Designed miniproteins, single chains, continued (5). Designs and how they scored, part 90

Each design is a single chain, and the fold is of that chain. pLDDT is the mean over its residues in the fold that is shown.

## One batch from the design tools (miniprotein)

Design m19308
Fold by ESMFold2-Fast:
Structure m19308 (fold): chain A 91 residues (1-91)
Amino acid sequence: SMELKKEAEEHLEKAREALEKGDLEKALEHLEKALELAEKLAAEGELEEAKELLEEIKELGLELLKKAEDRKLILRLIGLILRTIGLLLDL
């Protein structure tokens, strides 16, 4: 739906803003929400929209991973990135 896409895009924007502020944990929380919404879009058959969101989530997740130093945060980011790649391969 257009509402799910808009909500996912808003979470991606908030993730970028948190990253610019150095709040990596908040950025990751917003990426996790964007991923959940992208999965819902894929389930609704909105495959192209889901793919675009998943590619952006992957790129932002990798950017966060370059800056992350906390072990727990690094493991969560790796999990997010792997899940995102797995979904992209199934689309």
Scores: mean pLDDT 89

Design m19309
Fold by ESMFold2-Fast:
Structure m19309 (fold): chain A 93 residues (1-93)
Amino acid sequence: MARLTFRVRGEPETVLLELRAEADGRVWGELMEVGRDNEEDFRRAAEAAIAFVRRLEAAGYAVSPEVTLEFDESVSEKEKEMARKMAAEVAAA
């Protein structure tokens, strides 16, 4: 079963969302860039992440519904909440 991780990193004008799926020593990834404190961008990132998961499932990989979130110190509490909402939408899909 592939495990999903979002690594969330703050930049001066953007937040970088690194989605990784790992199974049996294999890694797949997608990098998404969202505006700082931008709920619409985080929602679009959720849609992109769901599409990524569906591509893995179509390729024959079972994907874990559990999503791990990792934050660096530059991510605000509001951005952490937006990222948690994004991860919950991905897990529910």
Scores: mean pLDDT 82

Design m19310
Fold by ESMFold2-Fast:
Structure m19310 (fold): chain A 97 residues (1-97)
Amino acid sequence: NAQEEIDKLFEAFSYVLKAERLLDEGKYDEAIKYAEKAIEIVNSLGSPTLATAEAYLVLGRAYYKKGDKETAIKYFEKAIEIDPSNERAKKLLEELK
């Protein structure tokens, strides 16, 4: 149903925004939790969206801040795979490789 899909996409986007705010506050584990919730919602709709790409960017940044560079690289690659126009993800990936 179009309305249910729209409502879920807005919910996923709101979780991405919350995750970005938590990341800026240094709350990396909470940022990961909300980014994962956003991805779970979009996965229930069957196809990745720009919200999925932004959620992967948050995951990459959070894992990098936690010292897990290998996991960060994997999430930046996933973000670029979904949104090849995401210059921020590309720059972060280039700096880490």
Scores: mean pLDDT 84

Design m19311
Fold by ESMFold2-Fast:
Structure m19311 (fold): chain A 65 residues (1-65)
Amino acid sequence: SVELTPEQKELREKLLEALKNKDEKKAKEYKEKLLELLFKEVIEKHKASEEEIKHAEKVREELIK
């Protein structure tokens, strides 16, 4: 299982609360912040190759749009 960092957990909880309250603006903001942290962690944790970085960027862009 992928463990979330404390900061990622906080952002996930804020995202879930925003979704529960139907606050689309805040939900988008927290989703984008969470994806940025997850993207950075993938690069740092695995010391990802250029291909893995490009793949992560594509996934991030697709999830935000």
Scores: mean pLDDT 72

Design m19312
Fold by ESMFold2-Fast:
Structure m19312 (fold): chain A 62 residues (1-62)
Amino acid sequence: SAKEFLEDTKKEIDEAAKKGDKEKVLEIYEANEAVAKKDEDEEMSKAYKEAAEYAKKKLEEL
């Protein structure tokens, strides 16, 4: 499930980035960074962190 979450979230980030929707990509970044610090599940926490880093990379390209 963590893997599926990460793949789905990366797809959402890619779609927002293709549209030039910087606000949406930033929102995904901030949300995933915040929950990564609160989640007690280590695998999910890592997935949230990786999703946030992926969103940050896309923001740098926009």
Scores: mean pLDDT 81

Design m19313
Fold by ESMFold2-Fast:
Structure m19313 (fold): chain A 96 residues (1-96)
Amino acid sequence: MITGVKLIGDITIKSFRRLYDDEVGEYYELDVSAKSAGKIVLTMDEPATAFLLDKNGNIISESEGDGVVTVEIPEAGDYTIYVTKKENAEALKKKL
């Protein structure tokens, strides 16, 4: 479960959704807009994996951590971040 979000840089979260899929379990979807490179720091109460997708739906990075997951935004643009428990990451990735 996400317990905190910290934005570093000129980044706006446009949408923040908690979703459920019968084959994956619970996951989050964040729609983000960045005016420059930066970071999104997610605090989690469990080990988690985050996938950064470009505007075309391509996975451009995968980040994991225990208690904190940092997602690097490489440049200005629109992105989607999917976040799930580490144990659910493989199942989620197959649907992206």
Scores: mean pLDDT 86

Design m19314
Fold by ESMFold2-Fast:
Structure m19314 (fold): chain A 88 residues (1-88)
Amino acid sequence: SSIVEKINSLLSEAEKNIQNGDFQTALDLLDQALLLAETIEDPELRKEFAERVAKLAKKIMQNTSNKEVILKAIGLILRAIGMQLDAE
């Protein structure tokens, strides 16, 4: 679906921004991807996207000492976990 393509695009762009050290842009892209993933009716696909968002947010946390960036990443991880639990 077009929404799945959009999520994949956002996640790919987020990963590139992580590689470039632009964690703020990456977090904004991950937030957009997670909001779109919440609209997916397939619970397994929704869980897969949530897991991918959490993985990338954890990668950001591992590569920064910036408190604000870390707190935003933690927020995304918690939202992604909540989404996975709602699908189970």
Scores: mean pLDDT 87

Design m19315
Fold by ESMFold2-Fast:
Structure m19315 (fold): chain A 64 residues (1-64)
Amino acid sequence: MLSEEKRREIGEEVIDLVYNKGLSLMEAVDIVAKKYGVSRTAALEAAQRVAKEKGMELPGLTPT
């Protein structure tokens, strides 16, 4: 499993790429997954967790 700190960094970077750089969710997930050496699923789950904590929605992901 990812450490809490690494999971947070991964999730926040995905959200930054989507909202501040205008990338699609899947493009952001691919970039961050490669950067951190994790699976796309792990990067997507990290982004979903951070989005839920902040009350944000990701394209194609809704909390619960």
Scores: mean pLDDT 74

Design m19316
Fold by ESMFold2-Fast:
Parts: sequence; structure tokens; C-alpha cells
Structure m19316 (fold): chain A 61 residues (1-61)
Amino acid sequence: SLADELAEKLVEAGIATPESAREIAQRVVERNPEAAQKALELLDAGKPSEAAKVIVDALRP
């Protein structure tokens, strides 16, 4: 799933722990699936700082 892929990439990039990555990824996918996809694309492109910004922005009210 998109959440599982995002969680794995967050751990690989050193942004989150395995436990926190799963929760963060699920919340982003539930709240804004387009932001989750963009973050995954940024992580795949080697841009973890930009991916983190997208995730933080997606989780704000």
C-alpha cells in the first residue's frame, strides 16, 4: 500500500523510526493521499528534506 511504501522510505531516509513511520505514513495517506504520493516521489529522488516538509504541511490543520 502507499502507506507501507511511504513508511519504508521514511525509515530508509532516517526521518523516522519503524514504529513512528507507520503511524505518520497512515495519517498522511488518510488526510492527504496526494501529499503522501508526492513525499514518496521526493524520497525516491533523494530529497528527504523536501519530503519532510510535505509531510509536516499535510498533517497541519
Scores: mean pLDDT 83

Design m19317
Fold by ESMFold2-Fast:
Structure m19317 (fold): chain A 55 residues (1-55)
Amino acid sequence: SEKEKAKERAVESVLKAIRDGADPELLLNIARRDMEEAFGKEAGDEVVAEIEKRL
C-alpha cells in the first residue's frame, strides 16, 4: 500500500540521517507528524515504533 511504502521510505531516511549525526528526537517528531498528517495517527505511531525497533 502507499502507507507501507511511505513508512519504509521514512524509516530508511530517518535511520540514515541519525547515523549521519542528526538529532533523533527531532527526526522522530517530524516523521510521526508527517505520517499522521498523510495517513492518520496510527500511521504516525507505527513509523516511530519501526524506527525505534531498528535503532
Scores: mean pLDDT 84

Design m19318
Fold by ESMFold2-Fast:
Structure m19318 (fold): chain A 96 residues (1-96)
Amino acid sequence: NNAVELLRKAIENVETDRKLAAEYARAAAASSGVGDARVLALAAATAAERGMDPEYVKELLEEAIELTKRSPKYTDDQIDILSEKIGVPKEYFTNG
């Protein structure tokens, strides 16, 4: 799965090149057929670009990998929490 491979490359670069990690995460979001995994990949990209905790960015990327494999759905409440924590509007995740 191309999206999973891109997410793994993002994880490899979180601590060494945050810009490259964000680029891989955005590419994974664009390649993902799973909406919830796309949401997490976009959240990880934005968190990396904003210089948030590398451990938190890696957690988001690892969750995106698990969602890509299992295809669970995010609730509106979960998207709201993610929106507040990352500091982007909810529409950022729902409109791509």
Scores: mean pLDDT 77

Design m19320
Fold by ESMFold2-Fast:
Structure m19320 (fold): chain A 97 residues (1-97)
Amino acid sequence: SEEAEKAIKLAEEALAAEDPLEQGRLANEAGQLAEKAAEKAKTKEDAEKAIKAAELANRAALEAVKRAEDRKALSLGIAGAINAAGAQFLAELKLKS
């Protein structure tokens, strides 16, 4: 899944980011892409990749929340965490089907 691969890359970039606002932006985008990957998953392999993307996006989002210095960075981190959690739930549901 292209979306899962992009989500993983952005989550890794978020974890490496020094600026908390940039970390929040990258984490939120990673979460959105992980959710899109989960929605598009049609095979067990796609669902497993979406779970990995969601787990990394969630880790990045929680780190962004922890490091947030303002309301904008905090909101982006929270949004990323919500999207990542939704992605993981959907991907796990598809894997179980």
Scores: mean pLDDT 88

Design m19321
Fold by ESMFold2-Fast:
Order: C-alpha cells, then sequence, then structure tokens
Structure m19321 (fold): chain A 64 residues (1-64)
C-alpha cells in the first residue's frame, strides 16, 4: 500500500517501494501521489526516463 511504499522509499529500499506503489495504483490509478512517489523511486533506481513519464502522469491527474 501507499504507506508501506513510503516507508520503503525512506529506508532506501527502492525496488520494494516500486512494488508497493504499483499495488496502490492497481487499486486506484488516479492516485497522483502514488504516481509521483513511483517516479521518485525510479529516479533513485537510475531509471530517469520512467521517472519523468510517471511524474507526467501525476501532473496530468492534478490538472497541470
Amino acid sequence: SLEKGIEALKAGNYEEAVRYFEEALKKDPNNAKAWALLSQAYFNLGEEEKAQEYLDKALKILGA
């Protein structure tokens, strides 16, 4: 879930964070916060293009 993903992200467990955020998005694909956090996790994994793509998803949901 989102809370477990945030805990994993803070602990530096980026792969675990991705898994939890993807699970949260499977239940609610309009969760902009989950997309933004997924972007942050991918950025920390060195996946810059995926990070940019998922940040764009978050911004579109927020109406930006």
Scores: mean pLDDT 86

Design m19322
Fold by ESMFold2-Fast:
Parts: structure tokens; C-alpha cells; sequence
Structure m19322 (fold): chain A 65 residues (1-65)
């Protein structure tokens, strides 16, 4: 989904910033991406989605990021 891709992008950009020595900026981006994935997953469950789907969304964002 578009929300998953945004979370993955933020995590990847954060990791790249950390590799460039920008640890504070990079960490902030990674945490933002994780937060987006968690919020999307909780919203999915609140709207009738399964906990399995929510768990998979968060796992995919972190693993691909």
C-alpha cells in the first residue's frame, strides 16, 4: 500500500543518513517510518482488519526499510 511504501522510504532514508554520520537525523527518520507503519497497522485493525494483517504490515515496513 502507499502507506507501507512511505514507511519503508523513511526507514531507508534514515539508515542512509546514519551511514553518512548523521546519526541524530537518521534515527529520527527511522523512528518516523516505524511510527507511520504502527499507526497504519492500528488504523487497519480499528476499521475491521485482522491483527495478522496489521502485524504483517509492520514487519514488512521494518524488514524492507
Amino acid sequence: SHMLEEAVKEIREGRELMEQGKAVEGTGRVLRGIGLAVHAALELVRKGGSWEEASRLVQEAVERG
Scores: mean pLDDT 86

Design m19323
Fold by ESMFold2-Fast:
Structure m19323 (fold): chain A 75 residues (1-75)
Amino acid sequence: SEAAEKMREALELYDEARELLAKNTPEDRERARELVKRAEELLDSITAEEEEAATKALREAAEELRKEAEELRRK
């Protein structure tokens, strides 16, 4: 499923962002912000275009990823 593939991509972006934030340099922090933004855009795209086709599990997972993005942005 395209939705599942984009969710996996978003998860990989969040994992990379967390690793960069752990390094705590200005360059890594800026890179992490770019990755979080890309992940959020992917999740927004899934929600808009795949809503009717998505299973309940995929929708719930996308919602949890959105919460993760919000927490990373606040950090």
Scores: mean pLDDT 72

Design m19324
Fold by ESMFold2-Fast:
Structure m19324 (fold): chain A 55 residues (1-55)
Amino acid sequence: SMMEEAREKIREGLRLHRAGRYTEALRLFNEAKEEHNLSDEELSLMVAEVVAEEE
């Protein structure tokens, strides 16, 4: 689904963030937001969901 594609970008962004690659992580979060027309609230919720699943 389109939402699963957004989640995969967020998983990659979180991986990069944990590796200290903050600029690249931010780019992936912004790509997920723009490509899937997410609001800031929707992006925040999806990040929280992915963190809960992947921690």
Scores: mean pLDDT 79

Design m19325
Fold by ESMFold2-Fast:
Structure m19325 (fold): chain A 90 residues (1-90)
Amino acid sequence: MNSLELARSTLLHLRRHLEEGRITREQLLRALDSLEDTIKRHEKDEEKRKFILEKLRKIRESIERGREETIRELKKAIEELKKKIEEEKK
């Protein structure tokens, strides 16, 4: 659960910075790399780890397609993470 909440809050922060034009493509990629590294170190549940890493992969792929596509993928990943967190509480 902590890893899902960490991923969601980090992606919310990155989305906000990207929408405000306060983050470069290189900074975004470095932040995604740092988050991936953190999830791999702290998340021992294989299914949760794979779920988060798949979201990060799709966001990374969207960066090549442009800012608007990246914001769309960030929004989608944030919503999917929110649903996964809610499922764990039920």
Scores: mean pLDDT 83

Design m19328
Fold by ESMFold2-Fast:
Structure m19328 (fold): chain A 75 residues (1-75)
Amino acid sequence: VQALEQQAQQLLQQAEQHLEESRRYYELGRELMKDPSKYTQAAGLYVRGVGHETESALARRQAQQLLEQKRQLLS
């Protein structure tokens, strides 16, 4: 039971880190969008940001499944 909670907490921490990285990529992409010659570079950064959002969502989903299993075992 404690192992499930610890695994879920680790996944939630990983999800948080991915969201922070996604936010940084989006901010950098927006800055590059001020220069038309940098639009291709900005597009690449947005793709990176979306990738990190996807990883964050997957990690949160796995964490929720582990927490749900823990809840059922304790009920």
Scores: mean pLDDT 83

Design m19329
Fold by ESMFold2-Fast:
Formats: sequence, structure tokens, C-alpha cells
Structure m19329 (fold): chain A 77 residues (1-77)
Amino acid sequence: SELDGIIEAARRLAEEGRLGEAIALLHMGLGVLKATGGDLRDIARLLEELARLYEEAGDLELAAELRAEAAAYRAAA
């Protein structure tokens, strides 16, 4: 799926130490899903992946906020 492709690409970028590019790619995917009325579970999944990358980057506050947003999307789905 397109979502699985974006997540796989972001994971590969992070594994290569290209963490900022991985974060940017997931933000782009998130923006497209939100703008096009994508599935709430897919939005939650991108938010969870994005939270993991921010945690890896040391931004624990933003990671926690993104996980809370993901939980809200899952509850609404």
C-alpha cells in the first residue's frame, strides 16, 4: 500500500542516519492524508511512526503530543 511504502521509506532513511528526511517524509504523508480525508487509522499510524522518530531525535515532549493525537484518531475511527 502507499502508506506502507511511505513508512518503509521513512524507516530506511532513519536507519541511514537521515532522521530529518525521515521526519519530513512522514509529515508530507500526514499532510496528504489530512487534506484528502484519509482513513483515521492511517493518520494514527503515521502519527505513531512520527512520534518514534521524534523520540529518537530526543524531542520527548513532541513525541508524547503526537502519541496523544494518534490515540484520539484511533478512538474516532
Scores: mean pLDDT 87

Design m19330
Fold by ESMFold2-Fast:
Structure m19330 (fold): chain A 55 residues (1-55)
Amino acid sequence: MLPATEEQRKEAEELIKEAEELWEKNPDDQEAIARAIGLKLRGIGLLVQSEIAQR
């Protein structure tokens, strides 16, 4: 089993990847772009929290 911080990092990476794929597939869809930005920001937030917890 992965520790909690490792799980958060994996989830964050998956969110960022999903956001990038959503943007690439729908570059002209403003609603999809807004969702992709939201997912990416959430992923970055989880990565930052994971790094702080590892200190």
Scores: mean pLDDT 75

Design m19331
Fold by ESMFold2-Fast:
Order: sequence, then structure tokens, then C-alpha cells
Structure m19331 (fold): chain A 78 residues (1-78)
Amino acid sequence: AADGVLESVADVRAWLDAHGASRLSPEQVAAARRHLDEAEKAARDGDVVTGADHLGEAYRLLGATPEQSEAARRALVG
């Protein structure tokens, strides 16, 4: 659960570093990075639910639908 959040944060950060500037506005990149930082902090504190919520918001900023973001959150907390 917490390891899953941390792995997802690392994967999304890697994608954002490689593609964020070409696919997203600077404001979307900054907002996504803030959510990834909060997700990592929550996961390190053992708060998997808060971590998954912040990951869901990062996914949404990357163009995921609300349903896709919710499915990702559920996968991380189950």
C-alpha cells in the first residue's frame, strides 16, 4: 500500500520530467508536482489514503478522467 503509492509517485515524476513541459502548462506541472510531494509525504507517514488521494489529483492534472483517478486511488488503498 505505502510502497505502491511511493512507486506510483516515482513513475509519475519520471513521466512528468520527461513529458510534462511538452504536454502540460507550467501551472499544471507545478500543481502535479505539489500533489506528488504531498502523496510521498503522506505515504512515508503511513497515510495511504491521503497519499492515494493526492496521486488521484496528479493523475487528473495529467488528463485522467474522474473515474480513472478514482480507480487508481482504490487500487492503491486496497
Scores: mean pLDDT 77

Design m19332
Fold by ESMFold2-Fast:
Structure m19332 (fold): chain A 95 residues (1-95)
Amino acid sequence: KEEAIEELKKLKEDLEKRYQEAVERIFNSTVEEAERIHAEFEAFIDSVLKRVDEIKEKYSDDEEINKLADELRQFAEWQRGVLDVLLAVKRVFDS
């Protein structure tokens, strides 16, 4: 149980760090590079969400783990949305 909680916290920290790096890289890159960065981050979010689902399934009756997992999912989905907008804006500016 404690290991699952620590894993969810670590996933959130890694997600926050990679999100900040992705935003900065997209802002300072070409459109082609930004598209690659976006695809890399999308793949990373997919891997995080898959792991979150695995943890939720294993600890389906644990309220704290399910709450943390749901918060992490919402955070990841929000970040994906922001990067989608940033890429769209980058394409308009560099068109």
Scores: mean pLDDT 83

Design m19333
Fold by ESMFold2-Fast:
Structure m19333 (fold): chain A 73 residues (1-73)
Amino acid sequence: MSEKELEEEVLESLAIMKMSVAKLTGDVEELKKAAEEAIERLRERGVSEETLKRVEEAAEEIIKEAEEEVKKK
């Protein structure tokens, strides 16, 4: 699996979890934990610092969107 495939897989998983959090659970802390664990797994797999930074930035945005949706309800 390429770094791009790993990045896409992680971000897709987080996006699905964001939908669940925003629509059903409201558990933003679970989403944050999942993001931290996914980033740590990518680091352990030896992906580039550039890829890690992109995933971290995208994950922060996903978490922020989930927080705003939860606050709106």
Scores: mean pLDDT 80

Design m19334
Fold by ESMFold2-Fast:
Structure m19334 (fold): chain A 66 residues (1-66)
Amino acid sequence: SAMAEEIRRRFEEAFKGLLEAYEKGEVSAEEAIKGLERGVEMARQAGLEELAEELRKKIEEIKKKL
């Protein structure tokens, strides 16, 4: 599962960066949501169901503030 671990790590790093950009006001909530929605789809395609669920929860938290 070295491949799955590598993919998970890359996704986690990318989404952490996106969330940090959102928190700093570098991207809009709408743009962050779009990025995370793409991330959910990619995570599901990679079989990373737990990560996909975590990203969905982040999307809902952002939507609550809109």
Scores: mean pLDDT 80

Design m19335
Fold by ESMFold2-Fast:
Structure m19335 (fold): chain A 98 residues (1-98)
Amino acid sequence: MIPREIAEALRAMMAAIEAMRREKVRNELLPDEKVEEAYERYLREVAERKTEEQIEEEVERAKKIIEKLLKEGRISEEEAEAGIEVLEELREEILRAR
C-alpha cells in the first residue's frame, strides 16, 4: 500500500496537471488506498495520448515527489522504496499495455 504522505503528494500532482489541462478533478476526495488506482488510471490516459518518453517523465516526476518527502523526513526510507517500486511496476504495466 502506498503511504499516506505519498498518496497526498501524488493527489496534489495529479490535481496540478489536470488544472493545467483545464479539467476538473477532485483528487483531494480520494481515499489514500484509491490514490494508487487513480494514478494508474491517470497514467493509462496519458499513455493513450502521449509518447513513451512522456510517460517516463510523469513517473520520474512522481519519484521526485517521493524523494522530496524522504528528504523532508515526512516518510521513511522503507515507505519511499515501496512507493518507488509501485511506480516502477505501474510504468512497466502501462508501457506493456500499449
Scores: mean pLDDT 63

Design m19336
Fold by ESMFold2-Fast:
Parts: C-alpha cells; structure tokens; sequence
Structure m19336 (fold): chain A 62 residues (1-62)
C-alpha cells in the first residue's frame, strides 16, 4: 500500500496530467485520469471526493 504522502503526490501528478489531457481535447485520457484519482481518494478515506471525480469522469466520457 502507498503511504498518505505517496498517494497525495500521485494525485497531484494525475491532476497535472488531467489538465494537459483536457487542453489537448483528449477526453478519454482525462476521464481515465479522473477515475484513477477517485480510486486514490478512496484509499485516503475521501469517498465523497471520489464520487464527485467519478461523476466528472462519466460526463467527459459521454
């Protein structure tokens, strides 16, 4: 399992990748990034944040 600090660093990396994917119009990559971030937020004990990220991912993949 990742430490809390490692989870937070990974989320920050994914946030940067997600912003770049959106800037490129790569909605599939942006959606995958949000889903991975949601999983990491679940590991942090943040299920409400994870649920919001999953809803955003579904909207981008539509």
Amino acid sequence: SMSREELEERIEELERRGVLAVARGDWAAASRTLREMARLHEELGEPEKAARLLAQADALAA
Scores: mean pLDDT 87

Design m19337
Fold by ESMFold2-Fast:
Order: structure tokens, then C-alpha cells, then sequence
Structure m19337 (fold): chain A 55 residues (1-55)
């Protein structure tokens, strides 16, 4: 189903931002990444779109 595909891509995008958060020591970037993760969790379709755009 389309919904399953969107959910999977959204989870991948969230994981990517979480990895960036782990790799950075800059508190400003960490704060921005945390806000991005929260927004991606609220909008899975947008998260999936962002993942596909970067691929």
C-alpha cells in the first residue's frame, strides 16, 4: 500500500536526521535537528518526500 511505503521512507528520513544529531557536537545544529525530527514525526508524507528528494 502507498501508506506503508510513505511510513517506511519517513522512518528512514527520521533515522538520517538522528544520525546527523549523533555526529554533531554543535548545540545549534543539535537543536535544529531535534525540531526537524519532531516535524517529520508530525508529517510522515513530507518526511517521505524529503527522503526521496535527497536520494
Amino acid sequence: AMEEKIKKLAEEEIKRVEELLKQTSDPVIQGMAKKEIEELKKNPEEAAKRYEARK
Scores: mean pLDDT 77

Design m19338
Fold by ESMFold2-Fast:
Structure m19338 (fold): chain A 82 residues (1-82)
Amino acid sequence: SILDTLKRKLSPEEVEKIKQQAIEEAKRVAEDGLARGLSPGTIYVAANLVALATAIEAGVPDLIPEISKEVKKYIDELLAKR
């Protein structure tokens, strides 16, 4: 698949660092979107697009489901506070 073509040979430590970077970027996008009054749907889409782009560019597309799960959990918690 195209995703397999984008996969890089990385150490477990590099993989974990990239996963955390993708999650933190998505969290920043979600927090900014909430502060700007964007709709919940727009916040989910924008944050997930940033996480997807980061994972693909870094060569860890296999982590996308795990990253998306953490991002969704964080956004759900942010929205529950308002």
Scores: mean pLDDT 81

Design m19339
Fold by ESMFold2-Fast:
Structure m19339 (fold): chain A 67 residues (1-67)
Amino acid sequence: EEIEEKIKELKEEIEKLEKEIEELEKEIEELRDATSREGILRLIGLEIRKIGLEEEIELLKKKIEEL
């Protein structure tokens, strides 16, 4: 049952990352109308972070499929 335990851990990690993405999406939406240089730079940073989290989720899903 080591495989089952690993799958559970990976699924829990995916859920945590998905929640982080939801929080980032909310922040991105709040900054959608940002016209200041600071606001635009922050928006770009949040979008880059979201892409990184999405890629991490994809890697974790692949690990589950390999088990």
Scores: mean pLDDT 81

Design m19340
Fold by ESMFold2-Fast:
Structure m19340 (fold): chain A 75 residues (1-75)
Amino acid sequence: SKEELKEQIDTFEKDLEEAIKYLKENPDEEVIKRFFEVTEGLLEKMKEAVKDYPELLERVEKLEEKLEKFKEETE
């Protein structure tokens, strides 16, 4: 349902922000690499799930942008 997808995005956004904060404070190259691999896969699946809901799709795209900025920051 749309509401369930919204709740999943809300949870993912919080988890993503907390994970980025943790990794900035506790940098580990292998952990960061795995984090990107797993998170990029989850975001791709989420985009597919919300593709018929433009508002939710925009939210997921903003999360992808946040991840990409962190990736650039970690080299």
Scores: mean pLDDT 85

Design m19341
Fold by ESMFold2-Fast:
Structure m19341 (fold): chain A 102 residues (1-102)
Amino acid sequence: NPRAERLLEEMRRVAELADRLRELAENGDLEGARELVAEHPFTDRDYVLLALYSALEYRVFVKRLSREELDAWLEQLARTAGLSPDELEALRRLAEELLARR
């Protein structure tokens, strides 16, 4: 699914940028942080994608949900947040990638 693949790539991009910004901030490199934000400004969509990525990452690594619990949560999220089928597929693929790293 090309739409789900593109959405997954967008989620990975915003997560990587957020991690880089966090590292710069934690190291006190405020100038580097400003340059990164100026070069890669976040859109409202980017913040939503980051929130979805972070919510899933938290459940995989901090809550340590099983595959079955993650699937149930993603189905509940799709109903409550009105996720498109492409968004749900992208999040399911992300869940598998994160579980493989756990």
Scores: mean pLDDT 85

Design m19342
Fold by ESMFold2-Fast:
Structure m19342 (fold): chain A 75 residues (1-75)
Amino acid sequence: SMDQLIAEAQALVREALAGRRRARTEEAATAYDQAVVSAGQAIDYARQGNLEQAQQALAQGRDFLARGRAAQAAA
């Protein structure tokens, strides 16, 4: 459902913001910032009823969150 997608995107924003606060490298910080932006886009698309774009934006946000975590672990 759209409500479930919005809830998942909101959780992603919270995780990315927590990662951003702990980020020790510019690479990790940039990836977490991009995760927040993509998750925000997913919420906006979902609210507009655009499920396909919302799912794509959520997937991009998850990818950026994973990149942020990987960059942080490598530091």
Scores: mean pLDDT 90

Design m19343
Fold by ESMFold2-Fast:
Formats: C-alpha cells, sequence, structure tokens
Structure m19343 (fold): chain A 59 residues (1-59)
C-alpha cells in the first residue's frame, strides 16, 4: 500500500494513466509480462516501462 501508491501516483502524473491502469501495469510487470506488450497496451515507450520496473525493484 505504501510503495505501490507512490508508483501509481507517479504513473498517473507522468504517463497519464488512470489509477486502475497504473495498478494493472504494476501487477502485469510483477507477473512477468513483456515490457513491449505493456507499452503498446498502455501507450508507453519501452523506456517508460523500464523506469517502472526499476522503481518496483527499489521497493
Amino acid sequence: STVEKVIVDELVRELGLSEEEARELIEQLKAGASPEELGEKYGLSKEQVASVIEALKKE
């Protein structure tokens, strides 16, 4: 609830995602989904998706 909220808020502000979309993106990344597929689904660049992965790794 703490770390994921910060990442969700950042995704909403920087990438224009809804809170629901941001949470789905995080869950799919944790499940091992392809960064390229997620980029296409949410309209994000490969670099933007990589930034989210790095944020999740820092916990």
Scores: mean pLDDT 76

